# Ledger of designs, part 4: designed miniproteins, single chains, continued (4)

Each design is a single chain, and the fold is of that chain. pLDDT is the mean over its residues in the fold that is shown.

## One batch from the design tools (miniprotein)

Design m12108
Fold by ESMFold2-Fast:
Structure m12108 (fold): chain A 114 residues (1-114)
Amino acid sequence: AEVARAEREALELLDRAAALSKDKEMVEEAAELFGEGLAAVQAGDLAAAERAAERLYELAKRAKTEEGRLLARAMAELVRGRIAEAAGDLERALEHFRKARELAERALELAEKA
């Protein structure tokens, strides 16, 4: 229940932040990697999911805006939360989902001001 709530809250904030983002190229690239990561978790390929999360962190480092950095990092944390959940580590999954929620909330705040 707690893990599912944290993930849902992170996804809601991330979706809203992405919709309001003015950096369409960053959002598109991040969304593609995020989708690859989630699909890999669903397929049980946790190594591929971890590579997608690593690529999202690298994308965040290359982001020109703080909003773009936070959004890509939130997506990476969400993928890592799903990896931890699939591995049965619910405590670690909760930590990643809570971090994703915090990052997505900050990204949304910046997107609303820009």
Scores: mean pLDDT 86

Design m12109
Fold by ESMFold2-Fast:
Structure m12109 (fold): chain A 78 residues (1-78)
Amino acid sequence: SAIHDALTEYFMEEYGLDRSFAEAVAATITARLGDKSPAEVTEEDLREALMEVFGFDEETARRYARRLHAYIQRRAAE
């Protein structure tokens, strides 16, 4: 999916994860987002997914969710 691809690229570019590991992380997050398109994904959806997947506290999850949301929207616009 477009969201899975965007998240995979984000984790590779920002955190230096290898493709296989980045794909696994992206798949886990995408599974929590369901079948939403990039335009339908909210910062709150990503915040909740990050808290569930990584155990981030709410403040940390909000900061990362904002960055991920911006990245997804930018990729969808390309």
Scores: mean pLDDT 79

Design m12110
Fold by ESMFold2-Fast:
Structure m12110 (fold): chain A 87 residues (1-87)
Amino acid sequence: SLSLLQEAEVWLGLGQIAFALDMPELAIEQYEKALELLEKVPEKTPEYQALLEQMRANLEALRSRVSDPALQKRLEELLARIDELLA
């Protein structure tokens, strides 16, 4: 519902702040929280789709900055889950 979308938006914002502070692992943890909430949203509104597309862009940007193989795997798994939700 809308409340789940707003909670996911807060976690996305926190992830963006962590990324800006060069804290990639924390950013990934916060994006994982946002995606977990988005996966529970029952109605695929335009707002829902916009948040998924924003999250995909953020994760792609983060992937370009991350060299740790474990973090790269987590980013690839998150991107795959987003692609399934957008299909």
Scores: mean pLDDT 86

Design m12111
Fold by ESMFold2-Fast:
Parts: structure tokens; sequence; C-alpha cells
Structure m12111 (fold): chain A 100 residues (1-100)
């Protein structure tokens, strides 16, 4: 399964780094912790400040509504996915992030 998914993601034009992050999140489909870990790696890759990343983690873990600052950081992730993947790959990536 994981190796087949990795091949599909490569064929869709995703970078190896993005594939690794998504596969880590997908090991347990209903695991919010794995999805959060993958999101943190993407935020760090995109240069989001550590303080903002910690705030996002705290809000998600506590079930609080996301602040405007957290939503702006998440918009950067969506923009990156839109620019760095084919439409099919973008839908798959968004589904992984939405599992949070």
Amino acid sequence: MAEELRRELRELGLSEEVIDILLEASKIPDDREAALKALVKLLKKLGVPEEVIKKIEEEIKSGKPLSEESLEALKRVYEYLAENSKPEARELILRVIASM
C-alpha cells in the first residue's frame, strides 16, 4: 500500500519531501497526531515562525477555534500545495490535512 501510494504521488509530480510528510501522516488514517505532525513539518518547511506553529498545535490539541494568525499560516500550506501539485495530488493532500 505505502509503496504504491508513493509511486502514485511521484507520478502526480509531488516532491520526495512532500511525499514523505504525507506518507507519515497516512500511516494511521484516523490519527490526528500523525496528521498534526505532518502539518508541523510542512509549516516548518514553508518558514512559518516557531511561535505560530506552537500556537496552531495548542489550538488543535485543545479543540479551540483557530485564531486568524493560525488560519493565515494554514493558507500558506494550501497555496504551496496548489502550486506544487497536479489537481489530483492537491485533492489527496487536502484530504490528509482535513483528517485533522
Scores: mean pLDDT 64

Design m12112
Fold by ESMFold2-Fast:
Structure m12112 (fold): chain A 60 residues (1-60)
Amino acid sequence: SVEELAERYKKDPEGVERELVRAVIEKDVEKAKAILEGMYKVGELSKEQLEENLEKVKSL
C-alpha cells in the first residue's frame, strides 16, 4: 500500500529509490505509481512534482 511504502521510505529511502528504478525498468506502472505516492506522503515530493512524475510513468 501507499502507507507501507511511505513508512519504508522513512526507514530506507535508498532501498525504496532502488525499487522505483527497478519498477521503471520493468515497466511496472502500478508499482512505480505507488512508490511515487508514498514519497509524496512523506514530503519528499511536492504535489506538483508528484503529478509531473505520474505523467512520465504513464508512458512506460
Scores: mean pLDDT 82

Design m12113
Fold by ESMFold2-Fast:
Structure m12113 (fold): chain A 64 residues (1-64)
Amino acid sequence: LQEKIAQIQQEIAGLRQRTQQLVDQLQSGQAPDPQRTQQEIQQLVDEIGRLTKEYRRLMEELAA
């Protein structure tokens, strides 16, 4: 469980960094395809949410 929790934390951190990079590109006008970039941001946000829920579930299992 602890190893899986650590992996999820690393995945969330990486996804957050990627999300910030894409947001910065959109705000600066550097995105070559703004619509595709917005779609990718939404997918990353959804994935972060999914992993955060899984993280909470695993933490509850570890505490039980």
Scores: mean pLDDT 81

Design m12114
Fold by ESMFold2-Fast:
Structure m12114 (fold): chain A 67 residues (1-67)
Amino acid sequence: MENLEKLIKEFEETGKLNPKSPEEKRLADAIKAALFGDASPEELKTRYGLSDEEVKKILEFKKKLNL
């Protein structure tokens, strides 16, 4: 969760995702799939290993960006 919140905050501040570890890269790829792709909540959980809480956080962020 902490890594996801850090990536979201960095994207809000810089407009870029800057993953610094393999775990952060996986989360960044999940965020990109949700925001710019057609990734379903189930796909985010199964393909990227996200929890229900992490999926909810990403979808709320997507809604905030009006996507």
Scores: mean pLDDT 78

Design m12115
Fold by ESMFold2-Fast:
Structure m12115 (fold): chain A 74 residues (1-74)
Amino acid sequence: ALSVDEIEALVIEFVEKHKLGDPAAVREMLAELRASHSDERFRALVIALLRAEAKHSDPEIAAELEALVAKIEA
């Protein structure tokens, strides 16, 4: 399974690649989640957030978000 640091890096890289928002704001949000939750809960919350974003996204981006979720779950 991926570490919390690896999950953060992958999410930030995805946001930067697909222009889904401000990487600095996303990094701040992830830092707050890490500070407030266990590693297990952080992982679950990130997966839920990525799946929620997929529902709002273009089908092509949604497919890549689901691939990222699968990579985090492995």
Scores: mean pLDDT 83

Design m12116
Fold by ESMFold2-Fast:
Structure m12116 (fold): chain A 89 residues (1-89)
Amino acid sequence: SALERFEELVHRAIRAALAGDTAAAEAALKELEKLVESTTFPEEHKFRLEELLGIAEICRGVAKVVGDEEAVKLLEKVIELLEKAIKRC
């Protein structure tokens, strides 16, 4: 489903960002952006999207503590796309 693909791409982007794989993170972010632009998730999926947002925010916090500014920037892009997806529910 579109939700399962979205969740997979969110997890992929977060893992790549934290691993310092900027190319993989950017590739996942481009696919996420396309899904957000083309897909409206049903309101019943809002809770799952908010859970993913919480995970991304925790990961951004960890990246800030360790001083990984590149990971922070990539995770902020993940958060922005999740917020857009939630708003469109």
Scores: mean pLDDT 86

Design m12117
Fold by ESMFold2-Fast:
Structure m12117 (fold): chain A 85 residues (1-85)
Amino acid sequence: MESLTGLARQIRDQAVALRDRVRAARTSAELDRLALELEILEGMLRMVISIAKLVGSENDPEFQEAYQQALRALREAREEIRRLR
């Protein structure tokens, strides 16, 4: 349960770092690689929530907070990629 919260926090931190890398990107090829990394992070977060639902920890308040923060960070990174193209 707490390990899933830790994974969600790690995904949040990676998404925040990815957004900063997107803002620093200078080429379309660089943005394409960052978009692929974002897809991998989004896939990992989908696995985390699926496992949380399977083990009944999805309603843990600490997990929900970490999960919502990760979703927000991933969304912000995706919006930044879409804006910069």
Scores: mean pLDDT 85

Design m12118
Fold by ESMFold2-Fast:
Structure m12118 (fold): chain A 83 residues (1-83)
Amino acid sequence: AKELREKILAETNEILTTSQQILDNSTSPEVKQLAQQAIQLANEYLSLANTGNVPGEYLRQLREQARQLHAEAVALYQQELAS
């Protein structure tokens, strides 16, 4: 319902915001690449979710992939900062 949709949008926007911060502040090419990929998939999800012409399973896969790449970028960025 509305609450689930709002939660998904909030989560996707958080991925975009935090991944952009990682991209801007990281000095590691690998971390930057993961952050860029997370941003691209999150933006693709938002674009396609508004069309209604894409299978729900494909949208779910995009969201899961964006989450996974974001989580990896965050973990590696935390390791970078612990230097």
Scores: mean pLDDT 83

Design m12119
Fold by ESMFold2-Fast:
Structure m12119 (fold): chain A 81 residues (1-81)
Amino acid sequence: SLEELEEEYERLEREILRLLSLVGRGDHSALPALIAKLEELIRTAEELLRLTKDPEKQARLQRHIANLRALRAEAEARLAA
């Protein structure tokens, strides 16, 4: 349901914030988990976008998906270095 997807989105955001904190403190072993959770949140956001009928909410979700993809690319680049 939409409510279940919104709860999953919030759960994934909290996990990503914890992983970003670890990476920011120098724990680069957290990068694979961060990338995996970013991929999960992107999929959840795309599903929410698909179910959302409000154009303003769609625009906000599209911007957030773009930001998440940028974060994922940065994490992947750091892991590859």
Scores: mean pLDDT 87

Design m12120
Fold by ESMFold2-Fast:
Order: C-alpha cells, then structure tokens, then sequence
Structure m12120 (fold): chain A 82 residues (1-82)
C-alpha cells in the first residue's frame, strides 16, 4: 500500500530527527517529535479500525508502525523528564 509505505517513511524521518535532536540537546524538537508521533499513532489506529479488509501483511505492517511510534513517544518522554 502506497499509504502504508508513506507512513513508514514518515516514521523513519521522525526516528532520524529524534536521534539528531538528542545529539544536539534540542528539547523543543524532541517535544515536537513526541507530539507528531502521538498524532501518527492516532492516525495509524484509526486507519487500522476503518480498513478491516487490509491484507494480513498490511495489518502486520500497521501494528509494527504503531509499536515503533509508541516506542519513540516513550523515548521522547523519558528524554524530556531525564
């Protein structure tokens, strides 16, 4: 799916931006990444709920992206709290 491919690329960009943000101690960017990742999780959850006809492979990819995005939120929150 072109949409799932796009969402995976967006998550990869967020993950790379997070690595750069922590390297530069850019707490404002970390907060932006945390919010964007939360929005992405909400979007992925809704996409999964609204499209029960997705293939097993597509469902597995969405589940992986949700888990990765949640992991990114957790890492960002830990960084912001120390």
Amino acid sequence: SAEIDYLEEQLRLLERMFEEAIKNDDKELVETIRRTARDLVAYLERLKAEHPDLTPEQQARLDELIERARGLIEKAEEYLKK
Scores: mean pLDDT 88

Design m12121
Fold by ESMFold2-Fast:
Structure m12121 (fold): chain A 92 residues (1-92)
Amino acid sequence: GLGAMLRQLREERGLSQRELAELMGVSPATASRIERGIFTKPWSEMDREFVKGLARAVATLLDVDEEETEKILSIEDNEELMQAVGRLLLKH
């Protein structure tokens, strides 16, 4: 799942869980829950800035260029944005 892929990418880049939390703009406890796949709401009901922070962290970990990252972050629907993130992860 997404959490396991985030942990793998973070470890491949030599980042701590705290550094992943900083990239996402969340607490280390929240980053830990994300890596374990613990979500309390569907993406459509998640905080917009949280979803954008997660997408930005994935793009950073995958070395996605700034132009492509901005295009993904401009997707207004949380579900569609996370589908774009999923496509990035599948290419890895």
Scores: mean pLDDT 83

Design m12122
Fold by ESMFold2-Fast:
Structure m12122 (fold): chain A 65 residues (1-65)
Amino acid sequence: SMEGLVLQAVAAIEDIRLGNKGVINAPEHGVENLGDDASDEEIIEKYREIAKRAIAGEPIRVEAV
């Protein structure tokens, strides 16, 4: 599902960023790059984009929400 994919992408992003593997607690960090008015679909697309950037080795600006 899209929600499952987003959760996995966010978890993968955090694992990559922190140099950890198997650490899950990322959903609250990923959405800070979007406004509060963003739709669920926009949030999902943003997570996909962030995941691709993280995998490519680009820095990700994410903070605890």
Scores: mean pLDDT 51

Design m12123
Fold by ESMFold2-Fast:
Structure m12123 (fold): chain A 66 residues (1-66)
Amino acid sequence: PAEAEAKAEEVVKYAIEKNYAMAVEQYKELAREYPELAEELKKKIVEALEGKIPKEVLDKIIEAMK
C-alpha cells in the first residue's frame, strides 16, 4: 500500500538525517502494521541507505530492525 511505501521513505529520511532512533522506531511500526511487507521494505530501505551512511552504522541499524 502507498502508506507502507511512505513509511519506508520516512525511515530512509531519518537515517540520512542521522536520527537513527527514529528510523528504527518507524521501521518497527511499519513491520507491526504491514508484517507481510516488512522484509521487502527492509530490503528497499537497506538498499537506499547503502553508500549514504557509514557501513558500520548501517550494520547497527539492520541489527536493530529485528
Scores: mean pLDDT 80

Design m12124
Fold by ESMFold2-Fast:
Structure m12124 (fold): chain A 62 residues (1-62)
Amino acid sequence: SMQALLQAQQRGQDAMHGQQKKMAELSKETAKKLEEGGDLKLAEDNLWSAKLFEKKYEEQKK
C-alpha cells in the first residue's frame, strides 16, 4: 500500500539522519584523540568535518 511505501521511505530517511549524526560523533571523537596526541591541524580538520555533518543533519530536519 501507499502507506507502507511512505513508512519505508521515512525509515530510510531516519537511517540517513542517524548515519550523519554518527559520522559527526566519530569525527569529534577522532579530533579529541588527535588533540590529545598533539596533532592540532588534523584535530581541527576533523572538527570541521563534524560541523559539516551536523549541518547536513540539521538541514534534513527542516
Scores: mean pLDDT 76

Design m12125
Fold by ESMFold2-Fast:
Structure m12125 (fold): chain A 67 residues (1-67)
Amino acid sequence: MEEVREAFRKAAEALKAGNYDEAQKALRPVLEGKDPEQVSKATQALLRGIEEGNLDEAVEEAAKAAS
């Protein structure tokens, strides 16, 4: 769980900085083998939180969706 949260946090920070390649690299290990629905929900939660400026909430929701 914590490793998943850390991966989403790194991805969120990378996205906020405009580093899409770094974000993809961080997410790849935790999203590999996940159901498409879980991937979609986790990605949507992360992007929504970044847009709203709630990075910590975005990470928690994304990790929860991915588990």
Scores: mean pLDDT 75

Design m12126
Fold by ESMFold2-Fast:
Structure m12126 (fold): chain A 65 residues (1-65)
Amino acid sequence: SMSVVRTPLPFNARGVPVSRILEAIRQVEERMREAGVLDDGGDIEVVPLNTEDGVVDLRFYLVHR
């Protein structure tokens, strides 16, 4: 199914070195769990933005199908 609901989350990571993306994602995911954002289920979707000079901004969405 292509029907997906994406909710932007108030958790972002900016200026993340490409080599540190997984670490940044894990840190944000832990904060989301502590805040109860994942209590209703769903998956985290990460969107890289502004990819320049080996750094990226990461935007996070909660995804429900």
Scores: mean pLDDT 76

Design m12127
Fold by ESMFold2-Fast:
Structure m12127 (fold): chain A 90 residues (1-90)
Amino acid sequence: ELEEIELSEEFQEEAAEIVRKKTEEFMKKNGLKSLSEMTVEQYKELLEEIKKEIIKLAEEKIKDEEVLEKLKENIEKGVEKLIEQKEKMK
């Protein structure tokens, strides 16, 4: 059961922008035309960069330490699930 974390609309919009920008930058850096062209290793690298930036944003915007820790846990679980899905697409 995903505990419902009350995140501000601003935080959600900024997090989405981080995902978009980091994905575009990573694709350009590696000469990729689509996400499907990424290796599992490249996808892990991209997700680690996104994770670090979103956690940094969360630490800046979220003042409640309990909410922040739950969000960090959810981000880690989300990253693991995305990597597992990418690996299964082989």
Scores: mean pLDDT 76

Design m12128
Fold by ESMFold2-Fast:
Structure m12128 (fold): chain A 82 residues (1-82)
Amino acid sequence: MTAEELAERGMELARKGRELIAKGRAQLAKATTRQEILQGIGTVLRGIGYQVEAEILGRQALKLDPNNEKAKEAIELARKGL
């Protein structure tokens, strides 16, 4: 896998993670039952998982190409999503 491919995957996962965290938080804000609370928490945790993977992929891309701007953006977006 090339640095560019790793950076692109990292960016995609960072965006998905951020969206899931936002979705989970919105679910929790509207939750009225135990099941709804658990679903909201699960959605947030899945989003956090994507953010962690995005940072790992971004760092791997930077190891292959230290000047890859997309990789730096993926890491930043992954960290900001929490």
Scores: mean pLDDT 84

Design m12129
Fold by ESMFold2-Fast:
Structure m12129 (fold): chain A 72 residues (1-72)
Amino acid sequence: SPAFERVKQLLLTYPAENREEELELLALLIELSTFVNTGDREGALAVLRRLQELYPDDPELLAALEQLEAEL
């Protein structure tokens, strides 16, 4: 799935500056990858909106999330 490959790239390429932020972001991206891989569009959209709320000022992440939403 192209959406699943996009989430895998986000997990590999998005750096976190501290351990708590890294664990929180990783947990959300793992949850997102599970919903995308299982075809749960509603669950995936809920996690995407949570990520947008937590990281509103990251333009590269927001662009990747918007592309992923279009691929769901």
Scores: mean pLDDT 74

Design m12130
Fold by ESMFold2-Fast:
Parts: C-alpha cells; sequence; structure tokens
Structure m12130 (fold): chain A 112 residues (1-112)
C-alpha cells in the first residue's frame, strides 16, 4: 500500500493515500499496456519523490518499480523543484529497464 510514502503529505488534505495507491497502480498498468495517454498529476509525484528520498532502500523490488511507473508517467516535470526533477531522472534511469524485465511480476502483483 506504500503507506510510509504519504504520511507527511496527507496533512495538507491534497494527497489521499487511496488516490495515490490508485494512481500508482494505474500508472503501472498504463506502462504495461503501452498507454501513453495516462498521466500522473505533479502533486502526487512530488509526494512520492519527497518520501522516496528518505526511504528508498527499505522498499521491495516491486514497490520500487511501481514508484518508477508513477514517476515515468508524471504529467509535467517543469512544475517540480529542480532537486526533485534530478531525483525523478535518477529513478527513471535506474528502473526503466528493470520495469521492462519484470512486467510479468508487476502484472501478478496488480492482479493480487
Amino acid sequence: SLKEITPENLFDGTISPVELDRLIREAARALLEGDESFKVPEEYVAAVLFTVGKNFEPLSKIEKLLLYALVERAEDFSKLPKPMVKTAEEIKKKYREDFEKNKEEILAYLDS
């Protein structure tokens, strides 16, 4: 459920943990299906990038790939602070190939 990723951003009422989980799953589905029309709003990407910078390593391999999917489908990186853009590009570089190699495992996770 990636609950640890959203606690700090939930307090302003703009980030819903249920909506974040939905967007993560839909971004992963969009990447698996080749649907380029699905985009994630910048505030959800910012919430993930803020938390991933603190808690990256404790996440499972599949959770890391799900976060990669959310970041890959960000609507507009130009709205993010420059340090977050750099973190996003590092995530994309690290996990794009791993996502492609693990599509079956990601699909199984989403269908569970």
Scores: mean pLDDT 73

Design m12131
Fold by ESMFold2-Fast:
Structure m12131 (fold): chain A 79 residues (1-79)
Amino acid sequence: SVEEILEAIEIGKKVAIEALKNGASIEEALQKAREELEKRGYSEEVIEKALKRVREMLENLKKYGTTDEKEGVRAYLES
């Protein structure tokens, strides 16, 4: 369901950002997020959709300092 994907995104985002703070790469952070979602019993389809969005958020965080795409673009243009 959409709600299940949104929940998985929030969990994955939290795990991945914590990993990045501890010096992990984006790929390592996404792998840790996958492992947590698998442990929580999410299906592969939900995990795939959630991690695609989390990857975009992490790339935005690295490039613009925010996980929000619109806010990230705004911050970049204001820099």
Scores: mean pLDDT 78

Design m12132
Fold by ESMFold2-Fast:
Structure m12132 (fold): chain A 78 residues (1-78)
Amino acid sequence: MTVQAPSGVKVDVEIRREDGEVVVTVTATNTVTNDKSTVTLRQVGREDGWLYLAGVVDLYDPSKGTYVPQGIVVRVQV
């Protein structure tokens, strides 16, 4: 899988197994400020050669004036 990062951002992807399940950690680093953002995706299913990974990211909600957690799901063919 090819991951493209914007200019000035470094992206590191770690894939590991925990209790027989796949866990993917994505860390984005701003190369100017050294600020880091991390998202962890955990296996929630496997069906017909596909892995389903789910995680939570904090996205800014202007109506609330704060960050709110939002669920994301990614599927990967294996």
Scores: mean pLDDT 72

Design m12133
Fold by ESMFold2-Fast:
Structure m12133 (fold): chain A 87 residues (1-87)
Amino acid sequence: AVVKYTKVGDKFYFRLEGVTDEQADEIAEYIEKEFNAEVEKRKYGDKYGFVVSGITEEQAEEILKYIEEKFGAKVEKVKLDDDLPEL
């Protein structure tokens, strides 16, 4: 599994590849419950996009670590200029 991450304005964008629908739902629920954040989830074939608001940069790093440890995902940090999944 692969997680790509970038920050755009006040929101954090996560792109998930190689995860199941169940795993994507677990990640979204973890973010919403642990950080009291707003999560917009979209599916693009076998990929998922999350737009997360109401978290800090440190909390975004905690989310990436959770995904890496829980699901064995490779974490790739991307810059603002990279293409985002359409929502």
Scores: mean pLDDT 76

Design m12134
Fold by ESMFold2-Fast:
Structure m12134 (fold): chain A 82 residues (1-82)
Amino acid sequence: SEIEKMQEEAVKIAEELGEKAGITEGMSEVMKYQVRVSYLILKGEEKEKIEEEVEKGAEIAGLKEEDVEKIKEELLKVAEEL
């Protein structure tokens, strides 16, 4: 329950940051996924596993590699602020 609430807040923060950074709706969806994944890292999951999940999510969203890298940076920033 607490974890679910924190993930929801993380997704909300990612969405707000995406809007302020001028990120499109497509990038916002991937950013939400990455924030959730990043939260798992902070909870003690393996970083390599999380990065792999991020890459998979980005492929599903059809994003370019440069956009994926930008979102990874935003994801780590949001996770640090949680």
Scores: mean pLDDT 62

Design m12135
Fold by ESMFold2-Fast:
Parts: structure tokens; C-alpha cells; sequence
Structure m12135 (fold): chain A 77 residues (1-77)
């Protein structure tokens, strides 16, 4: 598969965040989603690990935690 350019990946992230805002998610969750998306674009594994810790401290559901952990696994591959 051809590589996705960084500019396209950033545009996809912005679209995803806009859809989450339209769905009425809390601002803290939107900020977390933005941080995870940015960490994925920059391949900042430590930033994703910090986001998972924050999500646990905020008491987010297991489905959200599992999604973040899958993102971490993808970055490590």
C-alpha cells in the first residue's frame, strides 16, 4: 500500500476531531483525542503512554482504553 503523506494524515485527524466535536463529546475527551492523534502523527510513543494514563485517571470506559492501547501497539510496530 502506498504511504499516506503527513499532510493527508493531519487532514484525516482534523476531520476525525471535527466529527467527535459534532457528536458532543466532552472537551477533556476531545483534548485527549487530539493529543493521541498528534502523538500518532509524530510517532511519540511516550505521549500515547501518558494519554493512556490520563484516560485511566479520568475514568474513561474500557472501550476507550482498549482503543488507546491498540494505537500504542500500532506505533510500536
Amino acid sequence: SPPVPEEEQRALLERELAELRAAGLPEEVLRLAEAVGEARLTRDIAAVERAIELARRLGLDQETLDTLERSLETLKA
Scores: mean pLDDT 73

Design m12136
Fold by ESMFold2-Fast:
Order: sequence, then structure tokens, then C-alpha cells
Structure m12136 (fold): chain A 85 residues (1-85)
Amino acid sequence: MAERLLEEARELGREAAENSEETSEEEFEEIVKKAEEGDERARGILMAAQYARQVRKAPDLLVRPAEEVVERALELERRLEAFKA
């Protein structure tokens, strides 16, 4: 059910908020550029950062989440897309 995936997203957001390091604007811009160029890992970092921003209620927060959180964000995105199909 989509509701369970949303609960997983909330848990992931909490982990991202707890296991993220603040990053510089330069580093964040590089991550955005890599994601636009098709780097799946960079996309995962942006996804996890968005979850952290929602949990911390800081939409302009520049963070780099831990690798485990990034991998889980990518898996969650894949499962959400499969559900929407």
C-alpha cells in the first residue's frame, strides 16, 4: 500500500535528518549538476536531502546524507515508481 511506502519515507527522512552532514553551497551545486547529468547516486543524495529538509522543516538546508540513507532513498524511489505503474 502507498501508505506504508509513505511511512517508510518518513522513517528515511528521520534517518536522513539524523545522519546528514551540512555541506557547502559549492558541493551541493556539484551534486545537483551530477544528478542532472544522470548520476543515480547524486539523485539519491538529492532525494535524501529533500526528506531531511521536510523533517527539519528547512527547505534551503544543504546536507549530504550518509551512504546508507542514499541507497535506501533510491530503493524507495524505485518501489514508488513501480507502484505508480
Scores: mean pLDDT 72

Design m12137
Fold by ESMFold2-Fast:
Structure m12137 (fold): chain A 85 residues (1-85)
Amino acid sequence: SKAEELKKLEEKYKEAMRELLEKESELGLALIRRGVLKSIYKREPTEEIKKELEETEKRVEELEEEVKKLQKEVEELKKKIEELK
């Protein structure tokens, strides 16, 4: 039924919103870490810090893509819910 489909979509929307919040939080922390590592590298340019910075930059890129994907999923689910009402 239309009611069961709506219920399922609302559940998926809540799950996607929770995942988005979690990934946005992780991205925020990774961005802070990147900033700190850039500051450390400027003062003390070592291969160890450079490696950590490169790993953190890759993590930021991965998290930005995950956040973008989840934002799109949330918008698509919201649109489907509105179309069923």
Scores: mean pLDDT 88

Design m12138
Fold by ESMFold2-Fast:
Structure m12138 (fold): chain A 90 residues (1-90)
Amino acid sequence: MEEIEKLAETDPEKALKEIESLPDLKERARILTALATDPSMAPLRDRIADIFNKIASELSDEDVARVAFGLALAGVEPSKIKDERARAAA
């Protein structure tokens, strides 16, 4: 987790690929929430939303709500969020 957050500061493209490669969906959700709420990641917020959309159906309601809230707080457009649970939570 902390390693990917550090990587996002120096190589955001590589950090996003590492997130997509994580086997634990809960870890992916936690990292996506952390990155979405980081102001330095604002240029990547749409890409963070895209990764979230790919995994949302496999996440728990709690994890979906947490990531969706983080994305909304970061200013991601609701239209970028595809999962119904996430849209209801945002």
Scores: mean pLDDT 71

Design m12139
Fold by ESMFold2-Fast:
Structure m12139 (fold): chain A 60 residues (1-60)
Amino acid sequence: SMEEALEKLKELEQKIADVLAASRRAGTIDQEALDQLVAEIKELREKYPDLPPVTIIIEP
């Protein structure tokens, strides 16, 4: 459902925030982890195109 998709999008956004926070502490970007999360958001959006845009990272 759309509600479940919104919850999943929020979960993925939180994971991106965690990766960015960890990258900031380490002084290097975990690009592989970010690419995986962005790919999951893209797959979710393909099923639910009316999902709001993600502002924490450039969405593909």
Scores: mean pLDDT 77

Design m12140
Fold by ESMFold2-Fast:
Structure m12140 (fold): chain A 97 residues (1-97)
Amino acid sequence: MLSKEEQEKVKENARKLLEAALNGATLSELLEIASSIEDKLIAALSAEVAKRAAEMLGHDLAARKIRAVMDALGLKVPPEYQELVEELAEELVEELK
């Protein structure tokens, strides 16, 4: 189970990825942001949260770019974290309104 501090770190990293993607960041720029996250689990969760938030906002191109980053870096979210990812993505979307 992630601590509250780790969950906040996931949201902050996800916000950086999402905002960059929404502002037209290249795949290389998004790869740099994601690869700067030292913990692979936090990186995978952050990218998935950003991708899900982009999907919820209807930004298909941003979501596809983030998915490409995840594929390139081999970032996979364990099934036990899928509900947490959805909750954090919904929170991130609300914070951006």
Scores: mean pLDDT 86

Design m12141
Fold by ESMFold2-Fast:
Structure m12141 (fold): chain A 86 residues (1-86)
Amino acid sequence: SEAEKARQEAADGAARGIMYGLSNDDEGAKYGFEKAAEGMKKAAELSNDPEIGRAAGQAAVSGALIGNNKKGYEMGKKARELGEKA
């Protein structure tokens, strides 16, 4: 779904923002976090429930930030399930 894609984009953007930030690339970090914000906003808009949309977006971002692919995957799956119920 579009909401699911938006949550995935938010998680990817957050991960990229962190990687660029750690590499002392301020422009890359800004770009990544801006994409994360766009994804979270889109997920909230598409869910028709702002609370569920925000929770799904934050869960996806938190998943990306864990730095463990298995935990990131599980958090992303939970965000997807929350968004689908909205």
Scores: mean pLDDT 62

Design m12142
Fold by ESMFold2-Fast:
Structure m12142 (fold): chain A 72 residues (1-72)
Amino acid sequence: MYEELREEIERALAEGNIAAVVGYILRALGAYLDGDYAEAATILRAYADAVPEPPASVLALLEEAEAKAAAA
């Protein structure tokens, strides 16, 4: 769920667990490549909301994932 993902990412960031944060981004990318745009959008939204300054590349991927999820 979105809330669970956001809390997990916030915790990983607070602990300096960069490997866990990267793992969430890779899971989102994997979902996107598998055509699971809804899962990709949920993970990317949770990440973007957890990070104060999300990278533009992540925001662009989130926009594409949300657009494709809405089209399904």
Scores: mean pLDDT 81

